# Designed miniproteins, single chains: the designs that were tried, part 62

Each design is a single chain, and the fold is of that chain. pLDDT is the mean over its residues in the fold that is shown.

## One batch from the design tools (miniprotein)

Design m2275
Fold by ESMFold2-Fast:
Structure m2275 (fold): chain A 88 residues (1-88)
Amino acid sequence: MDKELILRGIGAILRAIGLELDAERAKKEHPEDEELHKKLEEALKRIEEAKKKLLEAIKNGDQKKAEEALKELEEAIKELEKILEEAK
């Protein structure tokens, strides 16, 4: 498997962990904002699914599936970042 792909994947996973903590904080700061909570929950679910796919692809040495999962994870991260920025 490509070393650069693995390093990018690790970086994306670490970023996702930080954003998951930011999302939990945003939910606590806006307890009555049901729309925000729904958007955050959907974005967090997408991150979790993409993260799971990426880790499984890396474990199996499947470069193509790892590239696809990394793209899905990077897109999910971007969507969560946008939701969090709009919540400020």
Scores: mean pLDDT 83

Design m2278
Fold by ESMFold2-Fast:
Order: structure tokens, then C-alpha cells, then sequence
Structure m2278 (fold): chain A 65 residues (1-65)
């Protein structure tokens, strides 16, 4: 789905430390809960909080299922 493609691009952007692109992909998610989780994941990853980023990524995946 479009949401799954955006989530994949979001993950790739975070891996490349392109947090600006990651935020744009997160904001493009139409599901409100997925968008919220994705933005939390980007914020945590940018701050180096790996635990919070992982927790947010789980919430993102749950929102897309």
C-alpha cells in the first residue's frame, strides 16, 4: 500500500540520517496514528534515543496492520 511504501522510505531516510526527508515521509502518512508514531520515531532517532525509536516503530507497524 501507499502507507507501507511511505513507511519503507521513512526507515531508509532514518538509516541515512536524512531526518528532513524522514519527517516529510512521516507527515505524508494519512493514518493519524501511523503519522504520530512515525514522527515520534524520527524525533527519537534524531536524538539518538534508540529505545524510544524502536517503540515508536512498533506503534507505526501496528497502526498500518
Amino acid sequence: TEEEELAQKLGEAISNKDFEAAREYAESLKNEEARKAALEMVKAAEAGDNEAAQEASIRLLEALE
Scores: mean pLDDT 83

Design m2280
Fold by ESMFold2-Fast:
Structure m2280 (fold): chain A 61 residues (1-61)
Amino acid sequence: SPEEEALRARIAEVRAELDRVTQQLNDAIAKGAPDSTILELAQRAVRLGDELHRLEAELAA
């Protein structure tokens, strides 16, 4: 359905953003970035992971 296709596209977008943020977080840690920067990236990764979980649960229903 168009709704399911749109949901799958949104899931793919959120997965890509989570991957980017996770890579940025790993790079920040490796480079010794400020704790505030590391915390902001970690919190963003958690929020994206929560959104992904919600979207995947909606698709599975």
Scores: mean pLDDT 89

Design m2281
Fold by ESMFold2-Fast:
Structure m2281 (fold): chain A 72 residues (1-72)
Amino acid sequence: DDSAQGGATLTYSLLTQKGQDDLGKQTRKDVDDAVKQGDYEKAAQTIYDGMTQAGQPDVGRALRDSVLQSGK
């Protein structure tokens, strides 16, 4: 899913910039695993949580909604 993959990549980049590389890697892995399972709600929530941790909750909300829309 392009929305989930894009959201995970953005979240990883922002977390890495804040020195949270391990959390960024975990977020990307958790999103990939959720998408492989067809669990777009979990993928969306994982992106939102990571973006909130990166200090971008509004962007995280928009990415979450995009991923949820793609999973319909």
Scores: mean pLDDT 81

Design m2282
Fold by ESMFold2-Fast:
Formats: sequence, structure tokens, C-alpha cells
Structure m2282 (fold): chain A 99 residues (1-99)
Amino acid sequence: EPSLEEVIRETAEAIRSLGAFSEEEIKKIKEEVEKVAKEKGITDEKTIEAAVEIVKLKRVLETAKELGLEDTAAELEKRIEELKKENPEAYELAEEVLK
């Protein structure tokens, strides 16, 4: 089974290949996740990194669903579930950011 680090890396590569975010957009997502993490007292770097990838995946998933890309949406949902299983705290952090 892939490690959390491998899932994060593969997810980042998949998002990059889709061209879904500019470097500025990624920076803004990271800053928002880090802000919420600080408010919640979350200091684990891997948890914060996983939460950033979950936020990106959820935003791409919403776009894929709007465009009717059912196969892409299913793959994105699967990657979100893998990250949630490996780090439930990262998933909760991402949900707080997306509220």
C-alpha cells in the first residue's frame, strides 16, 4: 500500500498534469490551510501538506462534476478517500478550510 508521502506526491503530480491551478492559486491555498491549522493547533507538516492536497482535489472534483467528467470525478474521489484513510486529521482540516 502506498505511504502517505507517496499519495501526497502522486496527487500533486495528477493535479499538476490537469493544469488546474497556477502557482499563485496554490500559494493561496497553502496560506489558507496553514492559517486554519494554526488556529486549530495543528503543527504536523505532513498533515498540513495532506490537507493542502485534499483542498486542491476537492476543488478539481467540483469542476470535473460540473463538466460531466464522471471517470475523472471518480478517480479524484478515490484519491480523497485514500488521503482521508491515511490522515483523518488532514481531511478534517481541509473540510474546515472549505467551509
Scores: mean pLDDT 77

Design m2283
Fold by ESMFold2-Fast:
Structure m2283 (fold): chain A 52 residues (1-52)
Amino acid sequence: EEAEKKLREILLSKGYTEEEAEYLVELARRKAEEYGLSLEELVERAIKSLEE
């Protein structure tokens, strides 16, 4: 829930549309499940990677 909101906000700030952001949030959710991570953990790792 909170992780989805954070990810959506980041995507919108990068110039993605609301529709694109929703699609990417869904993809991130599936990737988190694939990796055995929570969506929150995946989002935190993505943010850290982007800051590096």
Scores: mean pLDDT 74

Design m2284
Fold by ESMFold2-Fast:
Structure m2284 (fold): chain A 78 residues (1-78)
Amino acid sequence: MTPEEEEVRRLVAKYARDEVLAAADNGDSQGLFDAVIRAAEKALEEAKKRNVPPEKQQGLIDAAQRILDAVRAERAAA
């Protein structure tokens, strides 16, 4: 796992925890998946905002997209 991939995973986990806790209080299963997807989208935006060399920028974007795709797959499986 690259440092960039690890950094993006940490951003997704951070945003997902906050929004998932809010959705869980309402007992809304669809809201839970929507919150996690929004967290992954925020992580992707944050990755693009990073001041890093072009090679590292590609790594961050690729990692964020993989995570977003995985979260959407979980939603489809529910």
Scores: mean pLDDT 71

Design m2285
Fold by ESMFold2-Fast:
Structure m2285 (fold): chain A 67 residues (1-67)
Amino acid sequence: MELLEEIEEAVRNKDYERALELLEEGLARSTDPGIRELLEGAKEAIENKAPESLILRLIAAAREAVA
């Protein structure tokens, strides 16, 4: 399974600990500043208990950026 798809699944399942672990892995693998900004934004959104819709939008934008 693609890493970003696993992050999306974790968020939809309310498994935010898993989502944060996968986001840290994504950040370690990515050197693109735009993708890193989106992944860090998703991490910050989870940490600040933002709406799931915002978190999923940031992940979707990252998936589009890596395509």
Scores: mean pLDDT 81

Design m2286
Fold by ESMFold2-Fast:
Structure m2286 (fold): chain A 109 residues (1-109)
Amino acid sequence: MKIIEGEDGELPKALREAMETVDTIGIGKATTTINGVEIEQYFIAVSAETLEDAEAKVREIIDEFLKKNNLKITKESVEYHSEREKTITIEAVDENGKKYIIIGLAVAL
């Protein structure tokens, strides 16, 4: 798989390119503020020939990120947009209570 990375202003381009190109991974980072709390947002987009392969790769990348950063999952939500597109949203906290949101996009092309 090809990897495309982006931060803040480049994030939409990196994610779009990943969603439009088979066997591609897009990774991005942005910081947002919700109710006065700064939250790190991470975006992972994976395109594969099947939705199952794309989702498996998204979950692999999320699991490695959680393990590397010693994050504990507080909430998981899954949204099925179509037979070819699925979003996985993980809310997590580190040992200091810092909040993280990881958004995984799985696309079949």
Scores: mean pLDDT 73

Design m2287
Fold by ESMFold2-Fast:
Structure m2287 (fold): chain A 103 residues (1-103)
Amino acid sequence: SMEDFEAVLAALEALAGTLDPRIRALALEVVELAKEAKRNGFTPEEVERVKEALAELVRAAEAEETDADKRLALLGLVNQLLALIARESGLPVSWVVATMNEM
């Protein structure tokens, strides 16, 4: 799970380097908040901060990113990150589905 988490964050950073500067900044903020959440043991407060940052990132990408392939890649990484956070936090898969549907 540690290797999976690091791999998803690295993929998000790599994708962010190809995105519009504002979307890139939001993606890098998500990466830093996710790293902090992991260091702090994925407390409910840390999980909510990452969730809020991910929601802002997804909304910005849907509104501003014109490349459909990049948007789909971003959504895939968001889903993977939420699934990893849920697993580490003891949250059910239904939480991941609900969170993605609200974005």
Scores: mean pLDDT 85

Design m2288
Fold by ESMFold2-Fast:
Structure m2288 (fold): chain A 89 residues (1-89)
Amino acid sequence: SKREEALELVRRARELARELVEKHPENEDYRILLGLVASAIRLLEEGKLEEARLLVESAAALAKKLVEETGDELAKELLEVLERLIELL
């Protein structure tokens, strides 16, 4: 289902965000990004699709900023996953 695909994508986004936090422990933006993704998972599990979409859009905006500032390939992969998730919501 569309909801199951969205849950798989947001869990993948959480995994990528965790890797980014571990790789860049000094940068608080990656921890904020992880928090946004974790909150989006909770909202998706509760069926709150519109609220989840807003958090995913916020996460994508932050990921885009991090890609532009760092050129990090993991941040770019995370952005692509978040953009796909927005299309499903």
Scores: mean pLDDT 86

Design m2289
Fold by ESMFold2-Fast:
Structure m2289 (fold): chain A 57 residues (1-57)
Amino acid sequence: MEKEKQSLLNQAGALEMLAEAYKQFAKDGKNQPIASTYEQKAEEAREKAKELKEKAK
């Protein structure tokens, strides 16, 4: 149980870092069609990280 809880928190942390990377890609690609896709991916990763943190309670 504790080991699984820590695994979920580690996964949430990784997703938060991934969300920040996607957010940065969206800023760098503001003049490219893919920018909106990266913004959406960043939000999806952030929401999934939130779900994992709630599950880890």
Scores: mean pLDDT 77

Design m2290
Fold by ESMFold2-Fast:
Structure m2290 (fold): chain A 60 residues (1-60)
Amino acid sequence: GEEEKEFFEKKLEKLDKEKEEIEEKLKKGEISEEEAKFELEEIEGLKGIVEGLKKIVEKK
């Protein structure tokens, strides 16, 4: 339903913010390129899962 859609939209917004924070930390030299790559890959994986779940809920 609409409530589940909004829930997943908020989750995606949070993941986008986490991605931005990792990119900023990398630019500032606070984390290594290897750490940034690993964390960004994890976030992209989570975004894919959330987007998939959102599509399933939207079809209900």
Scores: mean pLDDT 80

Design m2291
Fold by ESMFold2-Fast:
Structure m2291 (fold): chain A 89 residues (1-89)
Amino acid sequence: SSTSRLTDEEFIEQMRKYLAEAEKLQAAGAPPSAVGDYYEEAGRWYEKAGDFAKAAEAYNQTAAHYNEAGDLASGARMAELGARAKAKS
């Protein structure tokens, strides 16, 4: 767990970096699981910042990529996180 305190702007900037890396990997034809890992990180950072709407979006993208990779258990877990984040938005 991170012990550093970040501002909302710093959290959003961190999440943009993870989203940009996910899009870059997807454009490069990386495996869906690798793309999903970066969307999961973005979702976790959005959730820490209290941006539950964007966290839900990132978790749903993660679920789609894990399902595409055949990791249905991780996909289901991410879809549940997305649903819970959406309920808080």
Scores: mean pLDDT 76

Design m2292
Fold by ESMFold2-Fast:
Structure m2292 (fold): chain A 68 residues (1-68)
Amino acid sequence: MTKEERGRKAAELREKLLAEGLSPEEAAEKAAEELGLEPSAEQRAILQEIADKLIEIGDEFEAELKAR
């Protein structure tokens, strides 16, 4: 499965568990456990890149505000 497909499978399981009366947190934990999902090194690298880009955008926005 692609990373996108795994994400959709986790979401589907989570929704199914929610329909069975579990809390959102419990449903998310069970879905991840059933699929054996944990952040891979690749997923962590992508998340870090996204975080770095968000920080950069924030810094640029703050600099622009200070220039005005």
Scores: mean pLDDT 66

Design m2293
Fold by ESMFold2-Fast:
Structure m2293 (fold): chain A 109 residues (1-109)
Amino acid sequence: DIVLTQPASVSGKPGETVTIPAVASEPITASDKISWYKQKPGQEKELLIYNNSVKAPGVPDRFSGGFSGNTAYLTISDLQKEDEAVYYPALTRDGKTFWGPGTKLTIEE
């Protein structure tokens, strides 16, 4: 089983760029599929990124995904107050999906 580790929280100011890392317990391979989800309190998880770097329909261009070595990352540019949420990675290998614990993004006032 693959374990994903994330920082509990990250913060940024409006207009800045943040990168949220997810470190896998095993090397990430090109055959792995990484998705990123956004969740606000009381709401369902919203798909942002799938297949490592593909944006879901309706997702702003400010969101991008990638990976290198053991680390997957979600990058959010031009931070907006609406981006305050918990961000979850999901790694799919051999038909099994492993979820990260989530990183809370706070926009600094």
Scores: mean pLDDT 87

Design m2294
Fold by ESMFold2-Fast:
Structure m2294 (fold): chain A 84 residues (1-84)
Amino acid sequence: DEILKLAEEIVKLVGSDGKTLTLDEAAEVISEVSGLSRKQALEIARSVDKDGDGTLSAEELAQALKMAGASLEQLRKYLDELKA
């Protein structure tokens, strides 16, 4: 799954532990990639937080990005911007 691979790279770059994102970090990623409002992105992030611990794994982020309608091109562009 290409989206999962890109989500794993985003979590490594954005997450303080390299393994999870906070809900606020995930909402920022979802918003910037998809163009959704921060509020809509946060609602999506909360919907995929299965264990309710306030963090998203790479797998949960990948699900959130799919729900937000993110394209592979949008994800690659966002990763390029993070690496700059």
Scores: mean pLDDT 81

Design m2295
Fold by ESMFold2-Fast:
Structure m2295 (fold): chain A 64 residues (1-64)
Amino acid sequence: KAVELLKQAAEALRNGDFDTALKLAREVQKLTGSLEPVYAVKEAYLTGNVDEAIKRLEELAEKL
């Protein structure tokens, strides 16, 4: 259930829990073959732009 995992990853980012967000994004990658969730979480960590990463994860959940 990639949609649930993407929403949980977004919530982890809201809480500042990058380790949990990355772990959940990796599970989505295993289910879907997409690296997009992993890149979104890593970009949030590197840039500090958490709101944009949350938006990207939620948009990915809507497209699945």
Scores: mean pLDDT 81

Design m2296
Fold by ESMFold2-Fast:
Structure m2296 (fold): chain A 86 residues (1-86)
Amino acid sequence: LVARQDALLAEAQRLARELRRAVAAGDLERAHELAERLARLAGEAGAPEEEVRRAREEAIAAAEAGDGEGAVDTLGLLVARALARA
């Protein structure tokens, strides 16, 4: 349903902005929490569990390296691909 996909996309965009801010602030605890939430949202959008797990691990590694854009790109692409499959 279009309305559900729009809601998932809007939440993903909000979480992505918060994730970038958390990484920029050096708040790794918050960044891990936000990466977990984005990964879960990708699963809700229909991403396969294995892709969700791998993207989550890659995003957390990027966040720990101070790469907020890399973390967001990894999870954002997964959400976009999942929504395209739906």
Scores: mean pLDDT 82

Design m2297
Fold by ESMFold2-Fast:
Structure m2297 (fold): chain A 48 residues (1-48)
Amino acid sequence: MFSELVDFRREIAKRLTDKSKTVEELIQEERKRLNDLFEKAKAEYEKL
């Protein structure tokens, strides 16, 4: 999970470089990615 958060932040930086996104769009994407990461972390936890 923590490593994936680092990757997520790196992806945001690349998206900002490639495309100028509004703060609102960035917040929306971050919310969606956090939800995805939470679901993924839950799945991994259950797998353990």
Scores: mean pLDDT 71

Design m2298
Fold by ESMFold2-Fast:
Structure m2298 (fold): chain A 60 residues (1-60)
Amino acid sequence: AGKVARVTRDYGPRTPDELTLFKGEIVRILEEVDEERVLAEVLEGGAVGIVPKSVLEEIS
């Protein structure tokens, strides 16, 4: 089971591989990319992409 996290603030993509995120969305962390970023899936709609760890709060 992957970690689950809540998006803590709205986030616009800075690169083509990053997700657009809205505060309160729930994501599943699929993989850690580096110290600052994860690959995640938004549970509503199933979009997959890179997310900064700084906008996430783990809840699982």
Scores: mean pLDDT 82

Design m2299
Fold by ESMFold2-Fast:
Parts: sequence; structure tokens; C-alpha cells
Structure m2299 (fold): chain A 97 residues (1-97)
Amino acid sequence: SHMEKLKKAKEKLKEGKKLLGEGKYEEAIEKFKEAAELDPSITAEAYFYIGLAYLKMGKYEEAIEYFKKAIALAPDSPLAKLAEEGIKLAEELLKEL
């Protein structure tokens, strides 16, 4: 059951990444949310990609929220450093609105 949930979470994460690459940001976010709920080991990565999708949509406040969630779950990770860069970019872009 646990291994099966992890496999499904990874599949949803992969589907989300494909949709993100296609510019289908809202559909990508739904897949990343599904991935985040299926397995705790995937949740931080899924939240990071939700942040990226919101950033690409120009929804900078939502992007910052999800990057912060990703950092909170995996603070000592390469993912956290990328999320911190995403927050900085979103904060700069918010000043231009």
C-alpha cells in the first residue's frame, strides 16, 4: 500500500510537470495537489511545483505561500534553496505590479 501510494504520487508529479511544461498551469496544480496528498515524501516537491505554476501564472502571493510550505517541509534541501530563489523573484515581480 505505501509503495503503491508513492508510485501513484510520483506518477501524478510527472503528469503535473508535463502539464506545467505545456503551459496548463491550473491543471498542473491539480495534479501536484493530488501528488502531495498521496505520499508525505513527495509533498515538499509537489508544493514547490505548485509555487512554480502560480509564479508562471503571475499569482505571486500564492507562489510565495507554496514556496514557504515547501521550505517548511524540507528546510535543509536543494529544493528549499530553489524555493527561496522563487520567493525572491515573486517579491520583486510584486513590486512591479
Scores: mean pLDDT 90

Design m2300
Fold by ESMFold2-Fast:
Order: sequence, then structure tokens, then C-alpha cells
Structure m2300 (fold): chain A 115 residues (1-115)
Amino acid sequence: MVKLEESGGGTFSVGGSVTLTSKVSGVDFANSLISWWRQKPGEPLELVASMSADGSKTWIAPEFEGRATISRDVAKKTTYLNLSDLRPEDTAVYYNMVSYKTKLAFGEGVQLTVV
């Protein structure tokens, strides 16, 4: 069974930065597609950033370009979303997703509050 252990949420200040972390097990992490999603109160789920299965390509949503980065540490089986220049509008539940072949798993979500 795939497990995603997300951390790094909490309450942060406007203009600050945060690193959301997900430790992944039960899947071929080195060859998995990795993405970070968020859901703001009353809004649909939106894609923030993704990284190709081989790690060679990253995509950042246009509204997050220049202030979001996605990375992975294969040895630690961990992925990171760094978000800078935090705004109150970044208050959301953030979800890590991993996909391997035809299967995908989401984490339980981590709450980020920006005040």
C-alpha cells in the first residue's frame, strides 16, 4: 500500500516561506510522477507543481511561477514543495500525489494558514 506522510504545514506570516514535505513509501518512488495540489476553502482542487517520473522535467502552475519549487530526494524517498512570498490567499489544504503506472495516491493533506 502506498503511504504519503505529509508535514510542514501550520500558521505562517504573509511574505514568508514554507517547505511542505512528503515522505513516500510502498511505491517505486524513483520512477513515480510527483505532484502537489491544493484546495482553498470553497474552491476546486488545483495543481500547483509537478515533476516527471524520471525527475527530468518540472512544471509550475503560471500563478505560482517564481514563488513555488518542487524537488525530490530519492535517497530519502521525500518530495518537497517550497512556497515563498506567502499571501493570505495561499491558505489551503495541500496534498502530495504520487503516480506509478496506472495507479495514483494522494496524501491526507496538510493545512497551511497564512496570516
Scores: mean pLDDT 86

Design m2301
Fold by ESMFold2-Fast:
Structure m2301 (fold): chain A 73 residues (1-73)
Amino acid sequence: SAAVERIQALLKELVERNPDISLDEIREALRAQGFEIVITGARKGRDLVPGTSLVVRAPSGELLLVTVPDVEL
């Protein structure tokens, strides 16, 4: 899906530009594109885990499954 690819590219770009980026900042960046993170796939105390899945709501209301890219920080 073009939307999933766009979200993955944006996540990678955000983390590469700012390794200290918070999940809230990522949520705001995705919200600016019309996407909303619904489920992070994170366990208690970890907000963004490489190789896990995020459930993201598209502007259409569709739920998208997005894999968090493995980025060396």
Scores: mean pLDDT 70

Design m2302
Fold by ESMFold2-Fast:
Structure m2302 (fold): chain A 83 residues (1-83)
Amino acid sequence: MAKEIEEKAEKLSEEEKKKIEEALEEAGKKAKELAKKEGLSKEEAVKKGLEIAVELAKKRLPEEAAEVVEEAVKAMLEQAAAA
């Protein structure tokens, strides 16, 4: 799973990769603000941040790049649930 996502990510331009990083950073920032405002747990804040990252990627990136972010987010949520 992670290797397949990484192979798709290698096909992305440096500009698209940078936009993915920016979307993840912005989503993390918004998740922290929501956690503080709504009293979310750490797990809820992480889940919300990942959902925001997917939404930002879909708005800012072409469909293929947004799919890579969505698959990465899903893998991270599965790993967090197993921990």
Scores: mean pLDDT 69

Design m2303
Fold by ESMFold2-Fast:
Structure m2303 (fold): chain A 60 residues (1-60)
Amino acid sequence: SIEELKKEIFEQAEEFAKTASKEELEFLIQHLRRLAEEEEDPEIKEILREVAEWLEKKLK
């Protein structure tokens, strides 16, 4: 389901963020934003945007 996909993506991002450098987090944020722009499915697009925003808040 889309809810399970969202949970999986956030769990993967949280795991990565625990050990990632600022540079690695910035790279992931840019990559996720690009994927969101290219994504045709509006639900997946929204999930990718939310994850990118969540990670960006960790840098501030």
Scores: mean pLDDT 82

Design m2305
Fold by ESMFold2-Fast:
Structure m2305 (fold): chain A 61 residues (1-61)
Amino acid sequence: GVIARVAEKEAQEVKEKFSDNEELNKLADEIIEAGRKGDVAKINELGREARKLAEELGLKL
């Protein structure tokens, strides 16, 4: 669905922009995997975790 495709694209952009941040890369990989499975609930959960981590690091996603 549209949500899964957008989440996968955004997760790839996070990996490219923050390639040296292991926690963000791990969350991005998990979002990509959830998108591949079509697990919208998991995408939303992981997206919240990624935004929380980014906020703690002073970053905007």
Scores: mean pLDDT 77

Design m2306
Fold by ESMFold2-Fast:
Structure m2306 (fold): chain A 65 residues (1-65)
Amino acid sequence: MSAEEARELARTDLEALERRIVRLYLEGRHKEAAAVAREAGEALDEQGRHEDAQRFYRGAEQLAK
């Protein structure tokens, strides 16, 4: 998944974005899942959706470990 796609899903369909992140994780693509979650968090923060952004940032940190 591209950074641009992750940011767009963060704006339009947050549930679909969460499913994509879970799929990347299940495929063993943990680094990509973390990167997608971080990009989504940044896009949400830019929208003023700070609570959702913090949730995605925490998810990205957990996936990167």
Scores: mean pLDDT 81

Design m2308
Fold by ESMFold2-Fast:
Order: C-alpha cells, then sequence, then structure tokens
Structure m2308 (fold): chain A 83 residues (1-83)
C-alpha cells in the first residue's frame, strides 16, 4: 500500500499550530490535533498544495498531540505545546 504521511515540521503559536507534512502518494492529507490529557479532537485542518496545515482555535499553554492522516494511514504523533 502507499507509504504513511510524515510530519516534518511543527510550529506552535499561542492559539495555533502550523504543521508541515509530506505525503508521498499525493492524496488529500488531514491534520488532527488532540488534547494530550483527554485525547479529544480539538482541531482539524487539510494540508494545502505545499503540504502546510494550520490548526486554529487552540487554547494557549496547552499540550496537543498532532497526527497527519492520508491514504497510507496515520503519521507518528508529534507533541506540541501552545505558548
Amino acid sequence: GPPPVRITEVEAGETSITVRVENPSGSPTIVIARDAETGEIVATAFADADGVAVLTGLEPGRTYLVVAVGDGGESEPVEATTK
């Protein structure tokens, strides 16, 4: 099957996380942020043509687990803490 999506860069703001992804298959990629304490999905965004997704509406000073999902399955999760 297709190889999994990889998260290559994560940049945390105060209420946002900018995520760069590589999807070797070129299929649509969705990026999902979960609260690290509860596991609840708090934000989702599609990656654009340059592989960039911006997760918005997050709480400041919170830790999130970020995954990217494509046709090859989920990326390894990346931990990000907002400022």
Scores: mean pLDDT 83

Design m2309
Fold by ESMFold2-Fast:
Structure m2309 (fold): chain A 72 residues (1-72)
Amino acid sequence: EKEELKKKVREGILRAVAQMIIAMADGDEEALRLAREALRLLDKAYEAVEKGNIEEAKELLKKAEELLEKAR
């Protein structure tokens, strides 16, 4: 469970970085902002998993995924 959650957070980080690169190439300032916020939430989610705050990590991961969906 904890390792699976860490894997999902790492996958989210890769997705956020990819979206930032795409947004920068497109000059899409809104998409870039959303992807940056998602990355910040994913960093917090990873820290929460390491500390054993599993529910907090799940909430942060969910918020980050929602932002990445909005980023296109």
Scores: mean pLDDT 83

Design m2310
Fold by ESMFold2-Fast:
Structure m2310 (fold): chain A 96 residues (1-96)
Amino acid sequence: DRTARAARGLRALREMDPETKEEISKILKEVVDRVKAALDADPRLTPQEKARLYAAFAIRAVELTFEAIADGYSVEEIKKLLEEEADRFIAEVRAR
């Protein structure tokens, strides 16, 4: 149940200590910023395409984070998951 998993992830996030929440937030920002930089550097993409792809990745990264929290992933595992998803996303965009 996707909805139940997302709800559990959100509850778990609320119950986390502030330091852990800040660390996850920093990881999300770093990964999203890295994807944005890769999109901004691609001369094939229009500004509208860059905006849509950036938004799509940001939404996916947040969803993956909540799912991983619900599934009991550590901060280090969440970092690896998000970095791997960013690499996959950038490679897919470049392959087109």
Scores: mean pLDDT 82

